# Designed miniproteins, single chains: the designs that were tried, part 98

Each design is a single chain, and the fold is of that chain. pLDDT is the mean over its residues in the fold that is shown.

## One batch from the design tools (miniprotein)

Design m3401
Fold by ESMFold2-Fast:
Structure m3401 (fold): chain A 78 residues (1-78)
Amino acid sequence: DEVKKIKEKALKINKQVSDAIQKQIKAGKKLSKDQQDIVTQTLVYTTRAIRLAEKDPEEAKKYIEKAEKYYKEFLAKL
């Protein structure tokens, strides 16, 4: 089920982002504006992928790819 895989991948990215943010906060570190903006973009694309997955799975996959790109950029700036 392609739709299920897209939604599961989006939720996994959301959890990984949330866990990384929580780890930084517990370490007493504040996210920079650039890091916050990247997080926002990651979550925008995962949300769009989830919403679009049933109507247009191919377009939803492209949003997942964008979310993964932003997530990797976020990790690189930690």
Scores: mean pLDDT 85

Design m3402
Fold by ESMFold2-Fast:
Order: sequence, then structure tokens, then C-alpha cells
Structure m3402 (fold): chain A 88 residues (1-88)
Amino acid sequence: SMEKRIKEMMERILKEAVEAGMDRELVERTLKLLYELRKKMAEGKLKPEEIEEKVREIGELAAEIAEQAGVAPKEEARKEFEEARAVS
């Protein structure tokens, strides 16, 4: 299911970010906002302006995490996935 895949991906991103030395609470807040945005988009209940504002908010949190650790959790998780895929 899509919900199971999203939760598993978020849990993996959180684990990788925490292992990289990022603040767990900050990462969890960012992932929660991403999940809420995705859910509202799927429900068709967000106006374009609301989507734009949520994306901005998420971007600010992601920049804060990146500034603290030099890597955004989402990008680190993607790079690890691509490297594993290339070896397989």
C-alpha cells in the first residue's frame, strides 16, 4: 500500500538522518509536514497557494537540517538507495 511505503520511507529517512547526527525532533517535524502535504494533495483539498506555502515551510526546515549536518535527510536517503541499486 502507498501509506505503508510512505511510512517505511519516512522511518528510513529518520533513521539515516539521526545516524548522520541530525536532530531527531527537527527531522520528525520536517517528515510530518511532508506527510501532511502529501495527504492533503491526495485528498484534493489544498489550493495552489496553500501547497506553495507548505513547500516553503518544509524547505525552511530542510535548510535548517542541512545547515546543521551539511546534508538533507531526504537527499542522503536517496543517494544511499541509488548506490545500493547500482551494486545490485
Scores: mean pLDDT 66

Design m3403
Fold by ESMFold2-Fast:
Structure m3403 (fold): chain A 80 residues (1-80)
Amino acid sequence: MKEKIERLFKELVEWAERAYAELRPGEGRSRMFYDPELDVYGFAGAWYDAETGARGWFAVIGKADGTVLYREERWEGVPR
């Protein structure tokens, strides 16, 4: 079970990093899914702010109860 969830998370991170590399200023991409066999939700995205040049990506896997199992994010820019 854990190994399959970790692999799914790795695939989400790789998707997010690819999206991040492909985005142009002002663009964003996201994906969200539920895996019924693992009973987990996956959410990932990438963004690129055209005004500031700030950009980032995130990937999360969690349970239906809101428990976060895995999370990774990266951005360039100062959080407000």
Scores: mean pLDDT 81

Design m3404
Fold by ESMFold2-Fast:
Structure m3404 (fold): chain A 57 residues (1-57)
Amino acid sequence: MSASEFYSLGLGYLAEGKPENDDLAIAAFNQAIKLDPGSKEAKDAESLIAQVKARQA
């Protein structure tokens, strides 16, 4: 998968609205960041990970 594909996968998990999918979304976003850390998708993924973790706190 490409970074863009992992970013889309993470968004898909969040769109399902299930709390258990939050961990799957974070994992997908981390893979997107790892594959292309300089992309806009990576920056957006970092922001989304922070938002998901904040609501889980």
Scores: mean pLDDT 80

Design m3405
Fold by ESMFold2-Fast:
Structure m3405 (fold): chain A 75 residues (1-75)
Amino acid sequence: MELQKLEEEAAKVTSPEEAIDIARKIMELLGVDPDIAEETAELMRAYLEGKLTPEFVDRLIQRRKEREAARAAAA
């Protein structure tokens, strides 16, 4: 029921930012890790703005590795 409501809301979206926000809400509803949901939203926004470069992707990969290392060190 909730997923269908989000899909209906997505069909009425007229801006890229609204589409990204709805996609993030769907990911949260599906129990996706908040860090992964945020990273995916950043990738979608960069793609829509024409800023999705190899350097941008490498930066996200580095941040993921840093988060994993910090998580391991904190355990």
Scores: mean pLDDT 71

Design m3406
Fold by ESMFold2-Fast:
Structure m3406 (fold): chain A 95 residues (1-95)
Amino acid sequence: MSKAEAVRELGIANTSGLMRIIAMEVDMELAAKGSPYVSQAQIDKERQDTVDRVTALVRKMQAEGLLSEADAQALIEAVRKNGYIPAELVEKYLK
């Protein structure tokens, strides 16, 4: 994998995560209105799936020498805290 390919793949995964967060906001609104189709467990699972996907990609980039251990850990912590990687961290650590 090239550095350019890794940055592209991470961008795609992170965009999916942002869209997932938007979907979860809609799901929370539906739950507040008494919808039986949205549960807290469903919302938590969708958030965790996004974190897991991004984390796996960051660790793969670390294993391929595209990211230092410290940079990989910083990106993983950011996605765990926010549910996605902020654009400024992608630009900072993937140069």
Scores: mean pLDDT 69

Design m3407
Fold by ESMFold2-Fast:
Structure m3407 (fold): chain A 81 residues (1-81)
Amino acid sequence: KVKLSDEEKEEIFNKVSEDGKIKHSDFPKVIKLLKEKGYEVDEEKFIELAKKYDKDGDGTLSFSEFKKVIEELEKLGYIKK
């Protein structure tokens, strides 16, 4: 099963985040970076899970929330290599 390293998650988060958070408008940048690393990702499922973990509705993901989104996509098979 495909799994990102913690280092890969941190690299992607750090390249996209502003003030320690990723804006929903920047999710295409996350998906682009995943594809550049050779990962196939279900964009619709990424967006659905990201909105689910954005409980405050502020339009952003913290690193903790971002990790949960990626780990759920891995668990459900929506990230492939």
Scores: mean pLDDT 81

Design m3408
Fold by ESMFold2-Fast:
Structure m3408 (fold): chain A 70 residues (1-70)
Amino acid sequence: SEYLKKAEEHLKLAREYTEEFRRTGSEEHAQKALKHAGLAVDYAVKAGSIELLQRVQEIVAELSRAKAEV
């Protein structure tokens, strides 16, 4: 349960920084989004949550599309 909570926290931060990147175009926000996505992957793997891994992959895809549009 601790790993699930940490995965959800980092996934939320990855989403929030992706939204900030869409607003600002700042590479710092994109890098923070990737950092938190990576931490969410680590905790999701430790928690054995395929559903969380899929949600992280969705956020990474969204960030990649946003970067291509800037």
Scores: mean pLDDT 85

Design m3409
Fold by ESMFold2-Fast:
Structure m3409 (fold): chain A 116 residues (1-116)
Amino acid sequence: TIPVRAEATVLTTETEIHVSIQLRTLEPLELSEEQKEAVARAVAEALKALPGVLAAGAKVRNTPEGALVSVGATVANDGRDPEELARELVEAAVRAIGEALGRELELVSLEIRINP
């Protein structure tokens, strides 16, 4: 039997900001798997081009109300305002999706989480 540990295996002095964004097209839209992958790639590349972004990704789903794009990003906590960082991420994601789909988007939800 392996004893369970309650401690973190590695501690760091750096903290991260995790941003979760949900975007939806304004009209019903059914995307192919290839279109979903293209949108996800475009969003990830656009976000990774931003300063301080450590990781980014997106997942796309068809819904009865429209195509839902779930975006996640990890950004270095360098003392910038998390709301400003989230705004930059939303703007980059909206631009990338707009270029890929040619559709208007609405912001469904935005969550910001700071890891210790």
Scores: mean pLDDT 77

Design m3410
Fold by ESMFold2-Fast:
Formats: structure tokens, sequence, C-alpha cells
Structure m3410 (fold): chain A 66 residues (1-66)
């Protein structure tokens, strides 16, 4: 779980300007975070299982803003 949280924070940092710009648009924010997580998975930085958990966590975080 801690690795999943760190991966989410890394995805947020990689897309900081886009996350900040879309903070009031849950659908756009979700898309930005998912794109960053997908890039990390394809780069081999996280496993497919970790990527799925990070996407779920990102979705829950975005839903809390809506």
Amino acid sequence: REEVLRALLRATKASFDEVEANIDDPAALRAVLHAAIDAMEKAGEITPEQAAEVRALADRAVDSLA
C-alpha cells in the first residue's frame, strides 16, 4: 500500500501543472492521473497489479473532490 501511495504521488509530481490546472474538473483530472500511471507501468516502474491499485486510489481521490 505504501508503494502504491508513493507511485500515486510520483504520478502527481510528473503531471503537477496538469493536475493543478484540472483540480476542479474530476473527469480531466482522472484522465491526467491515469495517463501518468499508464506511462509508469509501460516504463516498468510499477507492476500491472500496482498500476491497477494506483488507478483505483486515484479514482477514489478524484471522486472525493466531486
Scores: mean pLDDT 74

Design m3411
Fold by ESMFold2-Fast:
Structure m3411 (fold): chain A 80 residues (1-80)
Amino acid sequence: SAEELREEVEELKKKLDELQEEAEKNIKDENKLKKIYELLQKGNDLLVEAEDLIRKGKLKEAEKKLEEAKKLVEEAEKLL
């Protein structure tokens, strides 16, 4: 449902914010930090796209964008 997808967007936003804070506090490797920031930025862009698709009722397209965002979150987590 649209409501479930909106909840998933909010959960992923919180996760991206947490990963950014963790990376800024704990990662001293400049190249690694840069890669994390790139993944987090792409993730945030996908969540913005997903929110727009949800508002337009394009729920299957929104699900696909959320799946892509989840993969970027997982990649960022592996770098921490």
Scores: mean pLDDT 88

Design m3412
Fold by ESMFold2-Fast:
Structure m3412 (fold): chain A 58 residues (1-58)
Amino acid sequence: MSPLQIAEAIRRGYEAGLSPAEIAARLGLPVSVVSTAIRMLEEGASLEEVARRIAELL
């Protein structure tokens, strides 16, 4: 899965009301990565900015 596809999947889970831990478990990612991505989305970051950060953390 590309970083952009991961960012999109995290956004969809967040919009569906899933917790960071639930999203992390479903995607096989560390909770820290998912929590960082959600925080960035809440702060108004673009999916491209979130994807770039995910690529740096993985």
Scores: mean pLDDT 85

Design m3413
Fold by ESMFold2-Fast:
Structure m3413 (fold): chain A 96 residues (1-96)
Amino acid sequence: EEELEKKIKEIIDKWLDEEGVTSPAAKQRRRDLILDGIKSLPEELRKLVEEAIKDYEAGKKPVITAVSSVEEAREQYKAARERGEAPIPYLAKGRL
């Protein structure tokens, strides 16, 4: 779990750089929101995030997506995997 959290943080930081979020303060806020949103997912969807980390390590592009529901998270996960991406959904309670 400690190694997994380190990998998730690494993926988030790299994705934020690619999205143009380069300010250290903005990265910290976005990283914390994404991590909290991932930890708020049901255990079944957290296991799918672990699979996405393996997909990322296999060279697939990470896609981090804010979702408002568990059902939306499942749909985004399936769609991104069909595109050959490594999907990391997170529950968002407001605008990001």
Scores: mean pLDDT 76

Design m3414
Fold by ESMFold2-Fast:
Structure m3414 (fold): chain A 89 residues (1-89)
Amino acid sequence: MIQAKVTVEYDAASGRVTARVESDAPEEYTFRLVWQEGDTGRVQTSEAQGKTVTQEYQTSPDASSVLYEVEIQAPGEGPVLSGVAFVSR
């Protein structure tokens, strides 16, 4: 299975999370990227293509944790969970 390397930096003072995703997946593959706040119930989903993706996410002031999930989808196939990162305040 194709795996993604996920690197996350969290600035607790600003609530900003920066995620960098690297994969050996072909450029035609789609990354489905999910930010989920446990305490607030907020979920943000986005899609990207390419070998490297960088995203920034602004957490809610009251969020104590954020889960970041990366799914990789081949053309004509369903998405497969390929990487996760978890950050807490």
Scores: mean pLDDT 78

Design m3415
Fold by ESMFold2-Fast:
Structure m3415 (fold): chain A 55 residues (1-55)
Amino acid sequence: GAVTALEITGDASEAQIQAVKQAVEDALGESAERIRAVAAETARKAGVTVTLTFA
């Protein structure tokens, strides 16, 4: 994928943050639209904000 930066902000446990990172990393072979969708869904479930920067 063309993701150049991944930032996670909010009050979440280390396990929740790792789960968000893992879900986004698992989606890096997909389109930018799908990566954004995965990030939004996992962020919602963890109660955090995920910011993605694309090349």
Scores: mean pLDDT 76

Design m3416
Fold by ESMFold2-Fast:
Structure m3416 (fold): chain A 94 residues (1-94)
Amino acid sequence: SHEAEAAEHLEKARALRDERGPDAPPGREALDHIAEALEHIAEYLARRPDPLYQRLAELARETAERLRAAPTEEEALRVLEEFLREAKRLVAEA
């Protein structure tokens, strides 16, 4: 299940964050788990014909690709921040 796989990867990212502390930037391994979770979320949302879910699915897939391509943790964090802002905007416009 894409839902279960997304949840598992987010749980692994949380565990890594808890190990490093909340004020430490997420390491590459945690960011890779977030990217995996976003890919599974995108597949889950893409199965619904709702225009908002389709836009969120596209955004999640694009963000996962950008996270994996980011050469630094700082750039990956900026990509994640952009994702959160854009996701909030899309939901507010719905």
Scores: mean pLDDT 81

Design m3417
Fold by ESMFold2-Fast:
Structure m3417 (fold): chain A 141 residues (1-141)
Amino acid sequence: SAAKRVVLVHVAPPSDKNAAATLERVEAELRAAGAEVTTYRVEDTASTVEELTERLTAAMEEALRRNPDAEVLAIVTTTDPLLINAAAEAAKRIKERYPDIKVVLVLTEPVSQGVLDYLSQFFDAVLTEITVEAFRKALEA
């Protein structure tokens, strides 16, 4: 039957020259894991966590409105503290409005166990590896 519907939100500053390659890899591994992926890009031009949180929340709400059958919202970010904190607050706001959506954070670099423990309060899954196995586990009901 139908593949799992994933809305993918990629957040990167305009200066991130690896952003396109990272996104392509995440999309490929998600599709290999059995997902149908719809991608949205958010440019990080914000100067504060609050401004970026508002932009991310608005973009995620728009993406979910366009994709009402989405089961998973996946957010791809670098390990920049501004991006991580904005993604966590935006995820909290989305989970309050869409309690049944699974929210997954994909980090492009490894982080400490303390950071993982912190982020696990806001996300249903936090991935530090862009692999088909990691995505399969995150997509399990």
Scores: mean pLDDT 84

Design m3418
Fold by ESMFold2-Fast:
Structure m3418 (fold): chain A 75 residues (1-75)
Amino acid sequence: SLNEIILKLGERFAERPEEVTREDVLKAIDELAKSEYEKLNLKIGLAVFFGDDPGTIEKLRNEALKAYEKEKKKK
């Protein structure tokens, strides 16, 4: 679940949070999330947290909607 991924991210970066880069968190999201939709939702949260511009966040939201529709059509 999303909550399990968030907990694992917190555990992974607990020892040296000051040395953790945005790239390190993005890499961990790609490793821990099982679906493209989950990855994109976590990346949206990260973009909001770092104060990215509204256009960047909207682009990620559009990609998340595309991933959701693709997964929804899997029978």
Scores: mean pLDDT 74

Design m3419
Fold by ESMFold2-Fast:
Structure m3419 (fold): chain A 100 residues (1-100)
Amino acid sequence: DVTEFAIEKAREFLERVKELLKEVSEEIREKAEPLLKEAEKLIEEAEKTGDVEKALEALEKLKEALDIVIEESKDPKVKLRAEIEAGMIDIVIGVVKLLS
């Protein structure tokens, strides 16, 4: 169902963003990590309650973390990867909202 899909995608993107943050500076990582922790808590809440809105909030927090990477990274390849990930999250949010 749409809630399970949203939770699975939020978990998938959380892992992908964690991997990307291994390639950024400590300064960028320190700014982004609180957003990842918020996303993790929102995913856990969605898993416990079945609330799709919590999964959507988690996806938005992951996008905020990616936006920090896009704005502050000096590595054009890392910036491009962050832009691609953010675009994929937007597609997932759109699909979930269409099916909700």
Scores: mean pLDDT 90

Design m3420
Fold by ESMFold2-Fast:
Structure m3420 (fold): chain A 65 residues (1-65)
Amino acid sequence: SMLERARELLAKGADPVLVATNLAIELLKQGKTDEEAYRVLVDELGLSKETAEKAVEIAKQILKL
């Protein structure tokens, strides 16, 4: 799954903002709200609120939302 892939990348030392942004793009494309995407990044990936917020904002810019 996308979440399992994100966890694997983080465990291998990948940049948290890049991993979170990629996952946020997919969640938003699936019709998740900003708040739902943010919750997944914080609660499921264990990322800081600051990292999750940056990732969601970058994802929205990429998707032109």
Scores: mean pLDDT 86

Design m3421
Fold by ESMFold2-Fast:
Structure m3421 (fold): chain A 86 residues (1-86)
Amino acid sequence: MEILEKWEKEVDEKIRKSFLEYLKANSTSEEDYQAGLKEIEAIFKRLEEERDALKPKYDQHVLKIFDEKGPLDEASKKLYEELKKK
């Protein structure tokens, strides 16, 4: 699970950075920028909550894919082993 968590964090960071760049370019004031930051944080918090609720179903689907097609690389192999431990 740690590898999946690291990958998810990396993806979240990339998405967050894109949103921050967009927010900086389109903010009309520092107050608008700060309000946008809070909204982005609220969105990511909500996504984490929804992810947690769907995690068992998601993990089961990923496990089935790995069972059928096999892990592609060392990182995928570690993820597969972590999912099998559940």
Scores: mean pLDDT 68

Design m3422
Fold by ESMFold2-Fast:
Structure m3422 (fold): chain A 97 residues (1-97)
Amino acid sequence: SMEIREELEKILEELDEIIKELEKILEEIKKNPKATKEQILEVELLLGMVRLLKAVLKLLAKKESIPDEELLEFAKKVLEKAKELLEEAKKILEEVK
């Protein structure tokens, strides 16, 4: 339905905002001389995971065989996971001393 497609578009927009926030966290941690290589790599991996989740969602959205309701449910789970990954990245940034 058009309503489900509008909700999917909003989820994709929220994923883009999460990616931007993760990119900002990565820049901040890279500029901190007290940041370890492991901490930087962990944030890079978290950003990579959110980018991959968005890419998978976009690929699934092109498949006519997947019902819109199932695609939306998957999209909501992707957004929830992306938010969890963002909170983990924020925690890593706070641990840099």
Scores: mean pLDDT 88

Design m3423
Fold by ESMFold2-Fast:
Structure m3423 (fold): chain A 56 residues (1-56)
Amino acid sequence: SLPLTLEDIEKLSPFEIRRRLAKAAETKGMSYSIYLEEEVLPHLTPEERERLREKL
């Protein structure tokens, strides 16, 4: 499962979103950027990707 939901993307600060993603990336032994591109963005809808991009 993703480290955050669409509701989390709407409600959390950019700092908290980035922190959660960074922690999840570290847990998988991946860099933040690679984790985002390979493990997060492909599992989001176009709308969710746009909302996350706006927050980051």
Scores: mean pLDDT 78

Design m3424
Fold by ESMFold2-Fast:
Structure m3424 (fold): chain A 98 residues (1-98)
Amino acid sequence: DEERREKLRELAERLGLDFEELAAMNKKDQMTRFISAEYGIPMELAEKLVEMHELAISDPEKALELLAELFGISLEEARELFEDPDAAEERFLELLKK
């Protein structure tokens, strides 16, 4: 719809992306592009993060297992990252740049 197209256009300009390409993507792909740009990470890693976020809603234990596997950390460390969102964001950025 028109309002969604306007919001996607603003997002494309903000991220330096092609509007037509972004608009052709589904919601999950759009979120993947946003996360990739926001954190400066590869698209493949951003895709896995979106999958973990969706999985966290339906099966949080499995989401933690995938997070631990993705970053090569223990399940206990993955749980600690989840318990403190503010500290988790800083540590998450450090893990992404290793």
Scores: mean pLDDT 70

Design m3425
Fold by ESMFold2-Fast:
Structure m3425 (fold): chain A 68 residues (1-68)
Amino acid sequence: SPDEEQAQKLLREIEEVKKLMNEGKVSPEEVIERAVQVMLQALGLPEELRQRVMEAAQELLDLAYKKL
């Protein structure tokens, strides 16, 4: 479904940003900004898919705040 495809795209974006953060290629501030953008995009998803994306984005956000 388009919603499943969108959720998978957002989850891949989270994993990519996490990798870039771990490699020191993006600032924690940039990671926070990108995580918030993913959360905003997830608001349009059905509840089950939205929860999954929001949880992953929140984990990324928590990791970024620990590096500030």
Scores: mean pLDDT 87

Design m3426
Fold by ESMFold2-Fast:
Structure m3426 (fold): chain A 61 residues (1-61)
Amino acid sequence: SLAEEAAAVAEALGGKSLAAGVRDALERKDRQRALNGAQALEQLGYPEAGARVRELAERAV
C-alpha cells in the first residue's frame, strides 16, 4: 500500500520510530502527522525522501 511504501522510506533513513509514526498517522488518516514525518526526513538532510513520503501520504490519505 502507499502507507507501507511511505513507512519503508521513513524507516530506511529516519529509523523505526519515524516509520512507525508515519504508518500510524496514515492508518488514522492524520495527514498532518504524516506530513510532519516527511518534514523530519527533510530536517535530517534527506529532502528527496521527505518529498517521496509527502507524495505517498497525500495519495494514501
Scores: mean pLDDT 75

Design m3427
Fold by ESMFold2-Fast:
Structure m3427 (fold): chain A 69 residues (1-69)
Amino acid sequence: GVQKTPEELFLLAQNYENAAKEAESEGDLEGAVEAYLAAAQAYSLLPPTPENLQKQKEAITKASELQKK
């Protein structure tokens, strides 16, 4: 497959985070979890800078919190 650039992966992750927030606002907890995990996966493919690691952790934390409900 075509390898995505870091910029494309960051934008993809942000789009997944936005989709997750929208799903949460609609009460779609399953969709929100899937979207946060997709965001975390996209962040995990970025260079391991402090910012990218923090973004990945935040997305994983959100998915975990919703899964506990």
Scores: mean pLDDT 81

Design m3428
Fold by ESMFold2-Fast:
Structure m3428 (fold): chain A 86 residues (1-86)
Amino acid sequence: EEEEILKQMLENLVGNIYKMKEAGVSKEEVEKKLEEVLEDMRPFLSEEELAQLKKLAKKAIELVYGGKSKEETIKELLELYKELQK
């Protein structure tokens, strides 16, 4: 069920970034907000988990602000996660 939980997390992450973009929030503001959220989670995550989440968050922001659809963004994040597991 790790893959199912991951998909839900990525859908929520991408959905929130899209909502912020459509509301006119800048890329820099989204990056700052997500960095703060991930740092708040540091005591509850392994070093590897935190590093992976930071890479996924950064990639999600780049794709969304680069004009990719939600579906394309989620697909690329799932592929990135699989590469990080190798």
Scores: mean pLDDT 79

Design m3429
Fold by ESMFold2-Fast:
Structure m3429 (fold): chain A 98 residues (1-98)
Amino acid sequence: DIEEFQKKLLEEVEAGKITREEAIEKLLEKNKLFHLLLALKTKSINVEELKEQLKKYLEEAKKLGDEEGAKQLEEFIKKLEEGASLDEILEEIQKQIA
């Protein structure tokens, strides 16, 4: 639940556990992964389209200083280039956003 995740991030910022900037980075990362998950589950995206989308998200993550998100996106791109299936990437994204 993106709404529950957003509420939890706001609570953590108010409790002083994380900064506002860190909360924004985590939210952007989760939103990107959720969008990819939907595309994979609906089988509306192929390997080349997924690689293009991941590269676009990677550039955005780098511009925002999201080192964790950038590393994760680079790992997905590398796996696809090494011959990973869309189903394998789907399973990894599901585990990451759980």
Scores: mean pLDDT 73

Design m3430
Fold by ESMFold2-Fast:
Structure m3430 (fold): chain A 85 residues (1-85)
Amino acid sequence: MYVKAKSKEDAEKARQKLIEHAKSLGYEVARERIEGTLVEIEFKNKKGKRPPFYPKEVVDSFRKLLEELKAEGLVEDYEIVTFKE
């Protein structure tokens, strides 16, 4: 997924909240890249060596969190992309 924040500090806060949320669902960071205010992050479950397709419930859970972060002013925009395998 891609997350655009208003500042580098807000991007780091949003990243931490996303990782904590993923851990609560049994997911871990597969890949991440941070460029200024842009966070690109992929999560995987403990059984997968690659990012799987995210179940709809997991996607909806992350979307709810991202909307909450957007309301808090930490996130300006976001996109959730599923992996093809």
Scores: mean pLDDT 75

Design m3431
Fold by ESMFold2-Fast:
Structure m3431 (fold): chain A 68 residues (1-68)
Amino acid sequence: GAGLDLLEDSLVIAKENGDKEAASLLESALELLSSLPEESVIEIINAASESSDGLDALKKLLSLAKKL
């Protein structure tokens, strides 16, 4: 779905830029979110996207996905 496609595209960009930290976080996010309904994935991504920094947004996304 659209939410997972956005994360997959971001993973491609992170790998192309050699950003191993972002790539690792995105791979973990894809594993956690792939088991969730599309609506839940979009809500978690939107909540995390309030961060102005991409790495902070990814860390927030993982925290929310783990229900912390």
Scores: mean pLDDT 73

Design m3432
Fold by ESMFold2-Fast:
Structure m3432 (fold): chain A 111 residues (1-111)
Amino acid sequence: MSPLVQGVIDALVQLVRTMIDLGYSDEEMLARFRELLKELKEVIPSIPEEKLEELLRAFEEMLREGASVEELEARLSELFAEIFKDLSDAELVKAAAVISQRLNDLLEEAA
């Protein structure tokens, strides 16, 4: 995997982990994740909408089934790798910026 793709995945995993550590409910995490995917599509129109919908459904199902943090991180990493592998370096930098901004917003809200 390219270092840029890995960096974007690591940022996403950190975002999900931060929501869990802050005590967000499944409903709150799902809502914020949906907003993230919407923003990613707006900023990177080349991402297929069906891939984002698959990712959202997988996340919702894992939360409903009570998946562990480790299972969530592993599955999200696999699904995001499938989306990000086809993106250009410029698009990956845009994705990283969107995710980092949302992570920063969560940390500021908690402070």
Scores: mean pLDDT 82

Design m3433
Fold by ESMFold2-Fast:
Parts: C-alpha cells; sequence; structure tokens
Structure m3433 (fold): chain A 80 residues (1-80)
C-alpha cells in the first residue's frame, strides 16, 4: 500500500480506536500516539510532542478523547 495516501484524519482516528480496543487500560501511550500521528500526517516527533503538550501536558498516556484532540490539532496544522 502507498503510505503517502494515508494522511486522512479518519485513518488516524480508526487506528486510535483499534489501539484503545486492544489496550488493557483503554489508554494510548505517548510513544504509540507519536508513531500513529507521525505515520499518518508526516510530522516529526518534536512537532507531535508540541500537539500532545497542548492537550495533555505532562502525561505519558492519553485517553481516546485526548488522542482524538491531538489528531484534530494535527489536521488543523496540516491544513494550514
Amino acid sequence: FDSSLLKLSDTAEEMLEKYVAQSPDGLISVSDLKAIVGSRFGFSPSEIEELIEQVAPGQTKLSLAQALKVVDLAKEKLAS
């Protein structure tokens, strides 16, 4: 498959929902969120860290709602 076509926010949201469904805690680690957002939107780890800091400062794990907020910020950044 062509990863350059996988910049859609709906794809990132689906990945996060699947991750949470498989997570024992129902939470998403910052490292895994960076990997998902980085692969889908092409942002660097530092850029993603800035987005995470805006939503959940000082947290090592995020809820699905917080992770979806990071995805929304990534969409806005990509559109700008």
Scores: mean pLDDT 74

Design m3434
Fold by ESMFold2-Fast:
Structure m3434 (fold): chain A 64 residues (1-64)
Amino acid sequence: SALAQSLLEEARRALEALAPGASEEEKQRVLDEVRRIVEEHADDPALALARMAELIRRLAEEVA
């Protein structure tokens, strides 16, 4: 869906900005999880965004 593509693009940009030290495998794992969240919460984009932000924040903390 267009929403899923938009959120995945946003997640990729956020990972590049906030977790540049993360490995490609770690980034891909987060992106795969984001895709699952967006698909599961297609009816609630706000919840999908909140969960996506939490995952990216956790990865950023791990590589800081």
Scores: mean pLDDT 76

Design m3435
Fold by ESMFold2-Fast:
Structure m3435 (fold): chain A 72 residues (1-72)
Amino acid sequence: SMEVERLKEEVLETARELAAHLAVLDLSDPAQVAEAEALLARFRELGEKLVSLMSDEELEEFEKELEKLVAE
């Protein structure tokens, strides 16, 4: 499904943005904390939509791909 592929790409891109943001996050800056919270909320929303469209086996494989990406 093109919808599933779009959501997978959005989840991966949001995960990259969140990881990059968290790597340089200044917890004393409320604007940076708010941006991190917004990215995390977006990641959760996209993840919930993706979970509803994929099998447990497909989700396990995608989770492994996410782990490889954020470990880089």
Scores: mean pLDDT 79

